# Designs tried in a protein design run: designed miniproteins, single chains, continued (3). Part 70

Each design is a single chain, and the fold is of that chain. pLDDT is the mean over its residues in the fold that is shown.

## One batch from the design tools (miniprotein)

Design m10427
Fold by ESMFold2-Fast:
Order: C-alpha cells, then structure tokens, then sequence
Structure m10427 (fold): chain A 82 residues (1-82)
C-alpha cells in the first residue's frame, strides 16, 4: 500500500509540474517521500490531503484529462484505506 501510494504521488507530482503548478507538485513530492518512508498521516493531515486530492480530481475531470483524474481517484482510495 505505502509503496503504491508513494508511486502514485510521484506520478501526480510529475503531472502538476507539467501543468506549471509547482506548489502542488512540491506537496505531492513531499507526500511521496513520506509514504516511501512508511510514515503515518495524522487524521488532520489525512483530511487536508483528501480535500486537496478531491479538488484536483474535480479539476482534471472537468478538463477531460481522464488519465490524471483516474490517478487522483486511485490516490484518494488508497489514502482513505490508511
């Protein structure tokens, strides 16, 4: 789970960087590192991250970027299972 979550956050960071959203890319890179290290998220961190991921999922869905939207959806599901 954590290794898969880390890989997803890394891919999402690459997408955000490509779109010029360096702030989101940095947050996702930091999350990928935290997940790779097996560090647990606090309930407050998890809630804040779910809001961020859900917002991005909506943005990419409305833009018709199905690939990016599916990656965000998978990240949301894995994060909720932690």
Amino acid sequence: MMKELAELFRKLAEIAEREGDEATAKVLRDLAKKAAEGKSLSPAEKAALLKLLERQFTVYTLRGDTEAAQLYRKAIKLLEEL
Scores: mean pLDDT 78

Design m10428
Fold by ESMFold2-Fast:
Structure m10428 (fold): chain A 88 residues (1-88)
Amino acid sequence: NPELAQQFLEINELVREMEAAGVDVLDQIRELLLRFAETEEEREIIERHAELVRNNEVDEEVSQQMQALINRLLPLFEEMRQAQLNLK
């Protein structure tokens, strides 16, 4: 999904800018993603991606794996949103 890939790149850029301003946003996003990771492999991808962002590096394979993880998590976030709406 190219829209999700673009959104992820924009989030990465924002995180880099906020860290340059002294905000630890990368760690907050990393912790959030780790809570929804189901496998050790997904956790390794999240951690490796965070390391690449800190080093201003890009890895196509890691980016594709992160995009796949986000694609998996989006339906879960939508289910959570629906549950929230049903609580009144």
Scores: mean pLDDT 67

Design m10429
Fold by ESMFold2-Fast:
Structure m10429 (fold): chain A 75 residues (1-75)
Amino acid sequence: MVSQEELDREVRIALAEMEAAITKLALDKGVVPTEEDIKRLEEFAKLARELGDQETADYIESVAEEARKALEKAR
């Protein structure tokens, strides 16, 4: 019913959402993400949007924006 490719995409979105949730938890504890972490989240948000998961994409993008702001303040 679901193609193997579609299943692979769903797994990638789920992993991206988990990565964003972990980053958000770290931000809440005052941990500043790296530039690499932020770029990874931005790519995940773009991927989720292209795959039609707008809600997940918006969430990941919001976490990436918070992370970028924290990193800029730490400069």
Scores: mean pLDDT 79

Design m10430
Fold by ESMFold2-Fast:
Structure m10430 (fold): chain A 67 residues (1-67)
Amino acid sequence: STEDLIQKLKALPTSSLNYLFQSVKAASNDEAFELALATTGLNAEDIAQLKALGKEKTLKLLQQAKE
């Protein structure tokens, strides 16, 4: 669920969460977005869920995780 994804993102080290946020925000296309997700040490299942949500919803979840 979206709530479960937020909790998993909150469990990331602060540096990893900030890097992920900036990398996703900077992604200009779907390929760059998917690459950004792959570089953060998230498992394949979590990456697949974030890909399914897309960049806009992923940024919203990352912002909530940073709060």
Scores: mean pLDDT 81

Design m10431
Fold by ESMFold2-Fast:
Structure m10431 (fold): chain A 61 residues (1-61)
Amino acid sequence: AMADVDAEIDRLAAELGVPRELVRKLGSPDLKETAKAQAEIDLYRVTDPEAIETAKRILEE
């Protein structure tokens, strides 16, 4: 259910310290969007917001 998915997204986002939008994309049926979200989460954990924004621009069509 949508409510159950939202609760899981909120939990994972808080645990990983990343925006909920990135966690939501991990559940996307589009494998490309899932891969992009995983890369952005990795950057969130090891780099500052500027590096994340740069990578996001490169990956975004």
Scores: mean pLDDT 66

Design m10432
Fold by ESMFold2-Fast:
Structure m10432 (fold): chain A 108 residues (1-108)
Amino acid sequence: SMKEELKKEVEEWYEKAKATLKGLPDVPEEALKLLEKAKENFLKAIDNEGEEGKKLLLEAAEALLEAHKLVLDALLKQAKVSEEEAKKIKEEFEKKAKEILEELKKSL
């Protein structure tokens, strides 16, 4: 079943992503919680068609982007990037994240 194959891909992605984050120093627990929320919403989206499925997919994408933002913050602090440069990098990430969400919303 295509749904069973997609669910397996989501689970495999999650295990790899979780292992990667746990291998990084000082990743906040909130990032791992957001990653789990994204996984749960992706799995629910596969079982739900129409408007509910679209909503769950958007919520999964939002959670995933917030998790990435927290990881980026942790990595910038570890690398001892200046406050000015860190702000610039985070602002560029936030702009791209908003563009990704808007394109996803249009494609659904």
Scores: mean pLDDT 85

Design m10433
Fold by ESMFold2-Fast:
Structure m10433 (fold): chain A 75 residues (1-75)
Amino acid sequence: EIESLLEKAKKYAEEAVQAAKNGDRDRALENIRKTLDYIIEAALKAPTDEERQEVYKKAVEELGPLIDEAIELVK
């Protein structure tokens, strides 16, 4: 379940980058919000502090660069 939520977050992060590259700022920002929402949902599903830390670590490593790229492209 947590892994499924992080995969959804990654899909929205990738869609945010694509929208930003196409000049669609509103779509890019909406997909960034969805990415963050799925990260929060994954964190809420973690039953222990250790598992929640692993969710944050995965999110930073896999999704951080995509979110940053989308933000830079919409500036």
Scores: mean pLDDT 84

Design m10434
Fold by ESMFold2-Fast:
Structure m10434 (fold): chain A 100 residues (1-100)
Amino acid sequence: PLVERELSLEELEARVERVTREAQEVVAQLAALAAQRPLSELEQAILAAAQEILRRAEEVRERAREAEPEERKRLYREFLEEVERVLRELAALEEAARAK
């Protein structure tokens, strides 16, 4: 879990940056695949999720830029909790796809 323990502002910022970087890589990889073949339903879901994570990361960074430290921590934590929820949903879809 991304936020299961007490995290400092610095730790939260590092996790947001890591998640953003990973989402950018996923979008680039799946966009390259889509240029060569149709994406599967799972691949389409992963791409949509990664794009949404990037959109929300941008919104969170914008809001955090003007926020006090405690509000910034809250914004980053809420974002990371939302990312964790999305990752759990994708894991369930991947498991369903493997079980067919």
Scores: mean pLDDT 82

Design m10435
Fold by ESMFold2-Fast:
Structure m10435 (fold): chain A 110 residues (1-110)
Amino acid sequence: SMAEEERRAEERLRRVFERMLEELESLSEEKGLISLEEARQYLEKHFSDNPDALGFAVLFIDEARKASKRPDGRISREEFREALERMIESLLKNREALEIAMEMVDVVEA
């Protein structure tokens, strides 16, 4: 059913972004904080062969930046997850955007 397909997409998106969160935290200069500039550079290198997935990943970083409570644009794990939940909610309401996001998920899971 459509509901089961949406549920599976949501679960896959959360899994992939939680893995990205762990990797980004490992690259961070400060414990518990993620540099959005470092995250952007990581995603650009990781998705260099898939421009649609790269574009979507960059849009996520822009949304995460808006969730930041710090003037330097760094975010906490909690703020990253807040941005992720907002992104997932938006994606589930937009089929075209969800399809592009799932291409990113397929690249990361490959």
Scores: mean pLDDT 75

Design m10436
Fold by ESMFold2-Fast:
Structure m10436 (fold): chain A 68 residues (1-68)
Amino acid sequence: MSPEAASLYSAGDINEVGAQVTEEIGRRRAERSPDAERVLREAREEAERARRASKENYEKAKKLEEEE
């Protein structure tokens, strides 16, 4: 595995963990919010962005390994 591919896998892992943390924080924040639906929606949208970035990083890493 190249250092570049390893870095992309690591970035993908970080983005996925970030998505999970964002969802958990969103749930906890919603419990204390007068607008729980809005808080949950914003957290979901942020988590979806992080998961998309994770997928892109994993796909780039796989492509690099296939070309090596």
Scores: mean pLDDT 81

Design m10437
Fold by ESMFold2-Fast:
Structure m10437 (fold): chain A 77 residues (1-77)
Amino acid sequence: SRIEALVRRLSESMMQSSLYLQDSIEGKDTQKNLEKYQQYLEESKRLREELKRLGAGDDQFDEAKRRALELYRKRLE
């Protein structure tokens, strides 16, 4: 469904923002990584607004957060 696709995209955007923020904090190409962090924050904001317009509830947002955390953990391996 459209909601399921947006949840997956939100999860990816949340994971990407976390990775870029982490790299920025660690001093790796700080300006570029901070800019990417801001890009993914804006993407996440747009995706949340779209999900809200489609009637997504707490369950969908919790799923996006759970998936983002799982994706982030896999990237740390």
Scores: mean pLDDT 86

Design m10438
Fold by ESMFold2-Fast:
Structure m10438 (fold): chain A 83 residues (1-83)
Amino acid sequence: SRILELTGELVELGRRAYELKLRAEKEGRFDLAERIEELLAEGSERLEEAGAIEDEEERLRALEELVEEVRRRLEELEREFEE
């Protein structure tokens, strides 16, 4: 199932984001940790919105766009953490 595959990718991205948040908090980078928490909250909301789309092809497209957006934003936050 493509939906199951995309959901699995989002779960893994969420795990990576949560681990980055814990590392940011340990380093005293609370502003970065807050931005990661915002990403996690927005990602969860958008996943629920995508799941409500009745057209299967549009739903899959929305999920693929969400995975790519969350991945890009997480990679940006990971770069900021290393700087």
Scores: mean pLDDT 87

Design m10439
Fold by ESMFold2-Fast:
Structure m10439 (fold): chain A 82 residues (1-82)
Amino acid sequence: SALEHLREALRLAREAVEKDPTDEVVSEAAFLLAKGLKEALSEEEVKKIEEEVTKFALEHPTAKEQAEYLLRLAEELLAEAE
């Protein structure tokens, strides 16, 4: 299911960032989380998140901040889905 894919993406992203917090790994983790969120959410919700992520990235250009933002969104979504 989409939620299972998101949960796995969250697990992998957390593990990758924790073991290797380089900008490259953090950026890859952010990409995986964004993909998982797109699969779990409706088209309208995905569009809103993409707009928010794009705005956040313009204001906070560090990969670490972007990954932390996406990790938080994924955690909140999974908690609400239970």
Scores: mean pLDDT 70

Design m10440
Fold by ESMFold2-Fast:
Structure m10440 (fold): chain A 73 residues (1-73)
Amino acid sequence: SESEKSIKEGFEELKKKVDELVKQKDYEKAIELLETAIKALKDVLPISKHPKLIEEYIKELEARLKELKEKLA
């Protein structure tokens, strides 16, 4: 579903899963989940009814990915 509500709910669920993995110190799985989600969002962006919302989410996930990668460096 491309309803704005479904997109927002999916993003919140993704953030919860990432935060749970980070709390468990499973940074490798958190990074993998973020990279997979960013790729999926970029693939959907050209056909989305809500491109600005998806672009904002990609930006937030990329910032989180950078933060986690810096902690492992």
Scores: mean pLDDT 84

Design m10441
Fold by ESMFold2-Fast:
Structure m10441 (fold): chain A 58 residues (1-58)
Amino acid sequence: GEEVRAEAERLVQEHKDSPIEVAIKKMEELEERARNEGKPTGAITSARMDYELELQER
């Protein structure tokens, strides 16, 4: 839900100046938690994929 999306956006913001791999790992953990709770993961998955793409393009 929106709580999960807000948490994903918060993790992105908190880790924007950190190594990108740290943000990706935190989003993977959040995605797994949301999945286990039966919550929508789309926003987290999209954010994670965007950062994974950025890492690959570097």
Scores: mean pLDDT 71

Design m10442
Fold by ESMFold2-Fast:
Structure m10442 (fold): chain A 82 residues (1-82)
Amino acid sequence: MEEEKKLKIQRLLQELIENPDPSLTVEQWAEKLGLTPEEFERLFKEVTGLSFDELLAIIKEVVDSGKPISELVRKILEAQKK
């Protein structure tokens, strides 16, 4: 069911916040959730308001700058507001 897939995406967002890894691909996460990359990207944007690429860009910026995970959460919330 699509609702279960959306809940899995919400959990994925929490996992990425707790263990940020900018090397992860859309294809890898789509496969883990039993989705196609296209379906994963669509649902991810519907659930989070961000594309997966936008989230990875935020993760990379925070990780590359050596900032704490709290900055990652702040930037994600700021991006979701826009």
Scores: mean pLDDT 74

Design m10443
Fold by ESMFold2-Fast:
Formats: structure tokens, sequence, C-alpha cells
Structure m10443 (fold): chain A 67 residues (1-67)
């Protein structure tokens, strides 16, 4: 699936609200992905790059699949 920048922002916001990633991790992921549409795999790889937990990555996958 391809994610728009707005979808990326919504997923990151939800993960921060759930306490699965920090606001600092969300900002780093947003910087890595930029303002261009990204694949699910690119999004999840950016999460791994900033040190997100496996639990956070699996919840992100679930949220993306529900879009």
Amino acid sequence: MILSPEQVERILTRLVILGLISAEQAEKIAKLLGSEPVSTEEFLEAMRKVGASEEAIEEARRLIESL
C-alpha cells in the first residue's frame, strides 16, 4: 500500500497517543519519509531505523491495513 503524507501523519499521531512511540521518534520518522508518498515497507523500515519496538511496528502495520 502507498501512504500519503497525511496518512503518515495520522498513523504517527495515533502511535504517539497509544504510547507506542515517543514524539521524538515520530519527528525522526517524518524527517526520514519526507513529504512524498511512501510504501508500507518504507514506513515500517523508518520505524526500525529510529529504534521503535516490535510492538509499535506491528500496531503500525495493523493501522495501515485498516486504511
Scores: mean pLDDT 84

Design m10444
Fold by ESMFold2-Fast:
Structure m10444 (fold): chain A 70 residues (1-70)
Amino acid sequence: KEAAEKELGRKLFEEAVRAGVAPANPLLPEAELEERYEKNVAKAREAGNEEFVELVERLYEVKLEWRRRA
């Protein structure tokens, strides 16, 4: 479970580096985390990369869960 979430984060990071989009840090304040998510999703959709959009959305949910556990 957690291992799969870490792999998703790594895959998104690699894809984000290629696309010029930086992933959000799970320890950021909620407002900043949400702002970064919105920017990342917008860029991914602008590029027409449905897989990247899905990865960004899933990573955001994972980071929100990590933040709730902290």
Scores: mean pLDDT 62

Design m10445
Fold by ESMFold2-Fast:
Structure m10445 (fold): chain A 97 residues (1-97)
Amino acid sequence: MAAARERAEAVAAALAATTDEAERRRLLAEASLYQLEQELKKFLENKEKVDKDSYSTGFLTPDGVVEEIVVKKDTSEEEVEELLEEVRARLAAAEAA
């Protein structure tokens, strides 16, 4: 299994086990970033197969705010890779905390 998937499953298990609301919010935010990473990777893999002009996704902040990200069919691979780099940086920061 990929390390990112195993970590996402570990976060989901921790979320199911926690009764602390602050910890739950942090875990939900981390889980949303893993979902976003997978969606952006799938967009890059299937860019030529995307039949919609735009694709909306997003992630949850630890404060409970949903940040929406819109990716268009004509969005450059460099722009999507830059978003992936930002998501991975946020995940690395969350893992280090």
Scores: mean pLDDT 69

Design m10446
Fold by ESMFold2-Fast:
Structure m10446 (fold): chain A 87 residues (1-87)
Amino acid sequence: SMVAEALEAIDAQLATMAAKLPTLSPEEQAAALVLAGIYEEIKAWLEANPDASLAEIEAKVHEILERRLGELPEDLREALLAGHEPP
């Protein structure tokens, strides 16, 4: 299913981020933790909506990104948009 594929991709990305976290600078760790939080929120929604279509997944990802990025300081938001785009 599309939800199962999305969950597998998110779990793989979170595992990769966790493995790299101890090697990052404090500033890079802060950005990585924000991205991890975004992925975890998407994962929680996917787990609650196992029959979601690709269009519904894309719409929810955009909603979460807009809300979470809107709550960040401008400098951190610009860093995420410039080099660390979420799926």
Scores: mean pLDDT 77

Design m10447
Fold by ESMFold2-Fast:
Structure m10447 (fold): chain A 81 residues (1-81)
Amino acid sequence: DAAKRAELRREVLSAVGYSIRAVGYELDGDIDSAIESYQKAIEKLQRARRLAEELGDEKAVADSDRAIKLLQQRIQELQAQ
């Protein structure tokens, strides 16, 4: 479905935007804002994953799962400081 594919793309782009913002906060030493922005990116990727499952897009599901895992790991590293 073209509409669901477009929605998936928008959720992924939103996650990228939050991830870029989170990196900006890390560079500024604002760790709390960085963690919040990474959590928002994960939220968008979880929505993208659900849309990918509805579309039967196994690659997009796997890509979303990998991205979520990497962002969760980064949050844990920042919290351990």
Scores: mean pLDDT 91

Design m10448
Fold by ESMFold2-Fast:
Parts: structure tokens; C-alpha cells; sequence
Structure m10448 (fold): chain A 99 residues (1-99)
């Protein structure tokens, strides 16, 4: 899906550092849970990773506001982050409903 590919590319471009930090912060928990390959365990880990990502995105947007970045630039990043999080959660909910 072209729209999903474009959204993923924008998310990686704008939030690579925040994504990398969220993954790194969850790495010890992911390694501890690696023996439990259930969908429920993986879904819970992903949701916690999303929460960390949301926190890091909020911190980045607040930093950009303090640095005097344009309102339009901040709003664009906020919309990309919100849409990405909503889409991942929708996919996760759809998979859980089919299981």
C-alpha cells in the first residue's frame, strides 16, 4: 500500500532517533520475553514501545518549540506521529480480533 509506505518513510525520516531510543529502552524486556513467542506477549511489548515513542516525540516537539521552529513544521511532525501510532494500533487491534 503506497500510503502506508509513504507514512513509514516519513516516520523513519522525521523520528529515526526517537524510534531507535524506544527500541533500545525496550531491548532488555524484549530479550527477557524472547522465549515467549505468543502474539499477546509481542503485542504488549509493541504497545509499551509505542508509549515510549509517544513520550520521545512529545519531548522532541517541545524542544522544537523552545528552539523557535516554525509552527507549520511542528504541526506536520505531530500529524505524522499521530497517524503512525493510530495505524499501528489499528493493525494490532485487527490482528488481536482475528486471533
Amino acid sequence: DKELEELAKLTEEYFKEEIDKAIAEQKPKAEELAADNSFETRAALLEETIKIFEKLVKEKLEKMKKEGKKKEEIEKLEKVAKKTIELIREQLAAQKAKA
Scores: mean pLDDT 75

Design m10449
Fold by ESMFold2-Fast:
Structure m10449 (fold): chain A 75 residues (1-75)
Amino acid sequence: MIKEMLKNKAKEKGITLPDSFIDNVSNLINSGSFRRSLIGLTPEEREQVLKQLIDNILDDYEKNGYVTLFGKTIY
C-alpha cells in the first residue's frame, strides 16, 4: 500500500521516482517504530496520517531531489 500511495502521488504531481527511492521509503515507513506511533488511531486516522506523510515526502523530493526520514537521507 505505501508503494502504491507513493506511485499515485508522484503520478499526480508529474514526478518520476526511482524504484530504489520507493523501496527505501516504503521500508522505513513500514518500520516498527513508525507503525507503533499509529497505535490507538482508527484506520481512517492512520490513512490521513499516511497521506500527509506521503505529501510531505513528495514535496521534499520535488524541491531537493531527496528526503530525510527518521534520520536517514534517501535519494
Scores: mean pLDDT 79

Design m10450
Fold by ESMFold2-Fast:
Structure m10450 (fold): chain A 82 residues (1-82)
Amino acid sequence: SRFEEVVERFLALLEGVLQRITDKEVARELAILAGSLTLHVLAGDREGAVRAAREAFEVARPYLSPEEAEELERLLRELEAL
């Protein structure tokens, strides 16, 4: 589905960001939120998935380049609109 495609793209970008975060606590929190997003998608819980994606974006925001922030915001808005 389009929702799953957007989630996969969101997670792929988030994984790239996660790999360069040196703060172990932030990296752990972000990994937990990415896992939560995946579980909600598998359960068919779109509302839970969107919430997890939003929280992941907020946690990742200080570590994002301007280009990454714009793309993740775009994907998040698309998830919220679906």
Scores: mean pLDDT 87

Design m10451
Fold by ESMFold2-Fast:
Structure m10451 (fold): chain A 62 residues (1-62)
Amino acid sequence: MPELLDLARQLDPDGSGFVETERGKELLVSLGLSEEQADEIVGDEPRVPVGDLLARLEELLR
């Protein structure tokens, strides 16, 4: 999905394959998600693989 590809670029602009939990949460909140929804997506880990974060986001938006 084009939206998910654009989000992946925003989450991981340097191509590391990971997003820091705090950065991912702030970005998701800036996109209109609640802090609770963003926290659920990023989880309890200090870093999240971009692919996992996008998969969790897609499930939430179903």
Scores: mean pLDDT 72

Design m10452
Fold by ESMFold2-Fast:
Structure m10452 (fold): chain A 72 residues (1-72)
Amino acid sequence: MSDEEFAALKEEIVAAAKAGDIERVERLLTLLRARGASDAQLVEVLEAAIEAAKDHPELKAALERSLRFLKA
């Protein structure tokens, strides 16, 4: 994917995570993977989304599990 497309998707995922929209976060992460995001790009997005989801403990926990899986 292009750097511009990655930046745009990252912004959308962070905004959805800040809003606590679990379904939208999952859909956008699936789209990011389908568009060929690298493991490093997925880690970057997940770390940003975890920080944005600090007020949404269930979403934050789900994102932290995904990040642990990628780093395993």
Scores: mean pLDDT 84

Design m10453
Fold by ESMFold2-Fast:
Structure m10453 (fold): chain A 93 residues (1-93)
Amino acid sequence: MLEELEKIDASLSEEQIKELEELLKKASEHVENRDYKGALEELGKVIEKLGISDEKILKLKEELEALLKAGAPEEEIQRLLLELIFEIFKEFA
């Protein structure tokens, strides 16, 4: 899960990579515990640390927050959460 972050080490310090790994680990632990709000909060920190201003990523985060507030089915929340993670990694691929 964290191997993708190693590919961006040329533009990030070792300390920044370790912080991102810790945030992604916490997000993963929240998903495992079905705390999708906690997972989204940790992913929000990743977006901030990487300086991501991509409209699609920000819209996915906003839509996911709205679904969580509305009590949407877990499968829809998981689908958008995975798409958000994929788009974050795609930005750095």
Scores: mean pLDDT 74

Design m10454
Fold by ESMFold2-Fast:
Structure m10454 (fold): chain A 116 residues (1-116)
Amino acid sequence: SRLDELLDKLRSLLLKLTEAETEEEIQKIIDELRELVASVKSDEELRALLELFIEEANLIATGFSKEEQEEIKKLLEKMREKVEAGDREGFIETFVELARFIADALQKRRKALAEA
């Protein structure tokens, strides 16, 4: 189904985001995530993407600092508020902001492990 294809694409892009090593790769994945979320046609699809993203973001954030986990939680709450308000543009912008935050946190952690 279209919904299954959207959810599979989100999972695939988030996995690629966790594996990305360069700014160019990160930006390309973020651009694809923006396009994916902008392609949503129904509130059902939007809510399903939100719930999957909440699940995946919390899983990725396992082992992140308390401060990083608190920021992720705030961005996830902001995304939920945008969905409830019918603010699709605000949802897309917050989604991209959270994806960027996760990418930056992963790069910082990778660098710290290489220096240890």
Scores: mean pLDDT 84

Design m10455
Fold by ESMFold2-Fast:
Formats: sequence, structure tokens, C-alpha cells
Structure m10455 (fold): chain A 66 residues (1-66)
Amino acid sequence: TPREEERRRFLEGMVDAVRQLKTALEAGILSEEEVRESVDRMVAYATERYGEEFGEELRREMERVL
């Protein structure tokens, strides 16, 4: 469905954003605390928009990258 495709694209986009955060962390541009705060904001937004289960899925996928 369009909602399922939207959720998938959102998940993929957020995981890609976290890959960029990891690169910035490894380059010393961002601290671990700043990366954690960004991840928490993304999970909160995902939870509000798509529900708790999706927010949990997003956190697990982002943690796999970090």
C-alpha cells in the first residue's frame, strides 16, 4: 500500500541519515552524545507518526549501523 511504501522509504532515509552521523562521529565532527540525541529525535518522530512498533524497528536498524 502507499502507507507501507512511505514507511519503507522513511526507514531507509533515516538509516542513511544515521550512516552520515556515524561518519561525522568517526571524523570527530559530532560527539557520541550529539549522535544519540539525533537518533532519539528521529525515533520520537517515527513513533509519533507510525506508532511504537515502527519506532522500535527504526531504533534497532539505526543501532545496527552505529
Scores: mean pLDDT 83

Design m10456
Fold by ESMFold2-Fast:
Structure m10456 (fold): chain A 66 residues (1-66)
Amino acid sequence: GDRAKAAELLAEAERLLAEGRVAEAGRQISTAADLLGNRKAAESARRAAEAGDEVALRQGIRDLRE
């Protein structure tokens, strides 16, 4: 279901961040947040990706996994 798909997207986002692929990671995190019904987290991930804020994106992954 949506929770399992979100977990897959967050795992891919973590891999993309390790590769420096910030914009792609941000899209995966935003999609995962939307699947979990967290619109605020989805918007935060988009803005963090636009800013190149890898720290905020990594925090977003942790928050959405909990």
Scores: mean pLDDT 87

Design m10457
Fold by ESMFold2-Fast:
Structure m10457 (fold): chain A 63 residues (1-63)
Amino acid sequence: SLEERIRALVSRVPETDGEGFLIAFKLEFPGLRLDAAEAAALVNATNAEERARIALELAKRHL
């Protein structure tokens, strides 16, 4: 499921590596277009649970 794919990404990328998460997220969802504010929100998430919630919302919005 979409939720399982996002949880797998969050488990593979260190919580402190927002930029690495953004790269992995774009590779997992090719063709997904994020604006600058959406990308910044994903990068600047303070913990894994917050990043998962933002990533899921963005995936639902753009897929």
Scores: mean pLDDT 84

Design m10458
Fold by ESMFold2-Fast:
Structure m10458 (fold): chain A 107 residues (1-107)
Amino acid sequence: LAEAAYEAGRRIGELAAATPGVKTILVSAAADLEEAARALAEGAREGSGGKARVEVRLSDDPATLAGRVIGAAIAAPDASNDETAALSRQAQQALADAGLPLPTPLD
């Protein structure tokens, strides 16, 4: 999980770095997925070459916990809502391509 999250993060970071302007990469995850969220953030920081700010938010919201989801969005302060939505969709696709979100194994 953490390795796949790191690789997805690198791809998301590269996407942010390729887009003109200052970008913020927001990593959102269920609290149960903190390790994967941190790996994703580390990958995003590396992939962006430090050009994007990476923020991690963990949620204990029942819906988020039940879904065991991890997500990422790229924010461009001067971009339109449509452009921001397109970047966020590309980030989510990178997570899906890496096989995220993955359910936590039940003991």
Scores: mean pLDDT 66

Design m10459
Fold by ESMFold2-Fast:
Formats: structure tokens, sequence, C-alpha cells
Structure m10459 (fold): chain A 97 residues (1-97)
């Protein structure tokens, strides 16, 4: 269903972002994550729109994660990268629930 499809998309995005956290240059890692999440967010947003009652909240969480990754890429702040990943994890858990 749409909820499980969205959770799978978000979980794939999280695994991709976590791989880039092994990169010693956090700014480059965050920029790569942002590029990947821009493409994944298009699919996730379409899936989130089909989730029903929780769609607005899930879309907001995805958008906030993307904004956070963009800030991480611009500043090189590893705490912003972690915050973006946490937002995606929360969205995946909510979609799966």
Amino acid sequence: NAEKALAAILEDGIKTAERYLAEPDVKKAAQRAYEIFTELAKGARVAAEKVGENAPELIEMIDKALETFKQAAETGDPELMKKGIELLREAAEKARA
C-alpha cells in the first residue's frame, strides 16, 4: 500500500545518507545526500500524497529533511546532517504505523 511504499522509499534514502556519513568531508557527504534526496523526494512526495489522513504531515517532514540537508551542505554542520536523517526516520516510522 502507499504507506509501506513511502516507508520503503524513506528507508532507502536513510541508508544512502548513512553511507555518505562515512565520507570524511561532511559538507561533500551532505551535498551528495541532498542531490540524491532531491530525486527521492519527488517519488516520496507522490507516495505521501496517496497516504490519506497523514499525507500533509509526512510531506512536511520530507520537505523539512530536504531543507535541513541543504543547510548541512552549505555549512558543513554534521548536526544538521544528523537532524535531516532523524526527520526521515520519523517520517518512515509514521508511514509504517
Scores: mean pLDDT 74

Design m10460
Fold by ESMFold2-Fast:
Structure m10460 (fold): chain A 58 residues (1-58)
Amino acid sequence: ISEEEAIELQREIGKKLSYDDPASKALALLKEKGIEVPEIDENATVQEALKKLNEIAE
């Protein structure tokens, strides 16, 4: 994908992380986009989700 699309996805995730439950919001957004993220730990899962977005951006 283009750099602009990658930046937009990261910005969208960042915005969702501003809600009361950032972890569940980030996971819900990834589910909506069809991205599969392994569930390791609540905190680790958010990091894995961001890692998957970075892989798509690159």
Scores: mean pLDDT 59

Design m10461
Fold by ESMFold2-Fast:
Structure m10461 (fold): chain A 95 residues (1-95)
Amino acid sequence: SSMRELEEKKKEIEQIIEELEELAKKNENNRDSKMEEEELEKAKKALVEAILLGDLETVDKIVSLLATLNSSEYRDEVNEYLTPAIEEALELRLK
């Protein structure tokens, strides 16, 4: 069952990454891109789960997509939104 739970979580993360990649393609020519709150919440959930799984490749992918989907002027706002969840996940993962 634990292996099945891991597979289900990985599939959920992969689905969210696919959604973020689709958004990145749609916004490829938009210089002032900012993710909506619902999109940020999905990205946050995927990032937290990837951290808890210790999947650094997936963490790097999500971080890269977040940087692509949010222009530099929104970076501080996005980081403030994500940082508490990331810190909590790292604390739980690293023990």
Scores: mean pLDDT 78

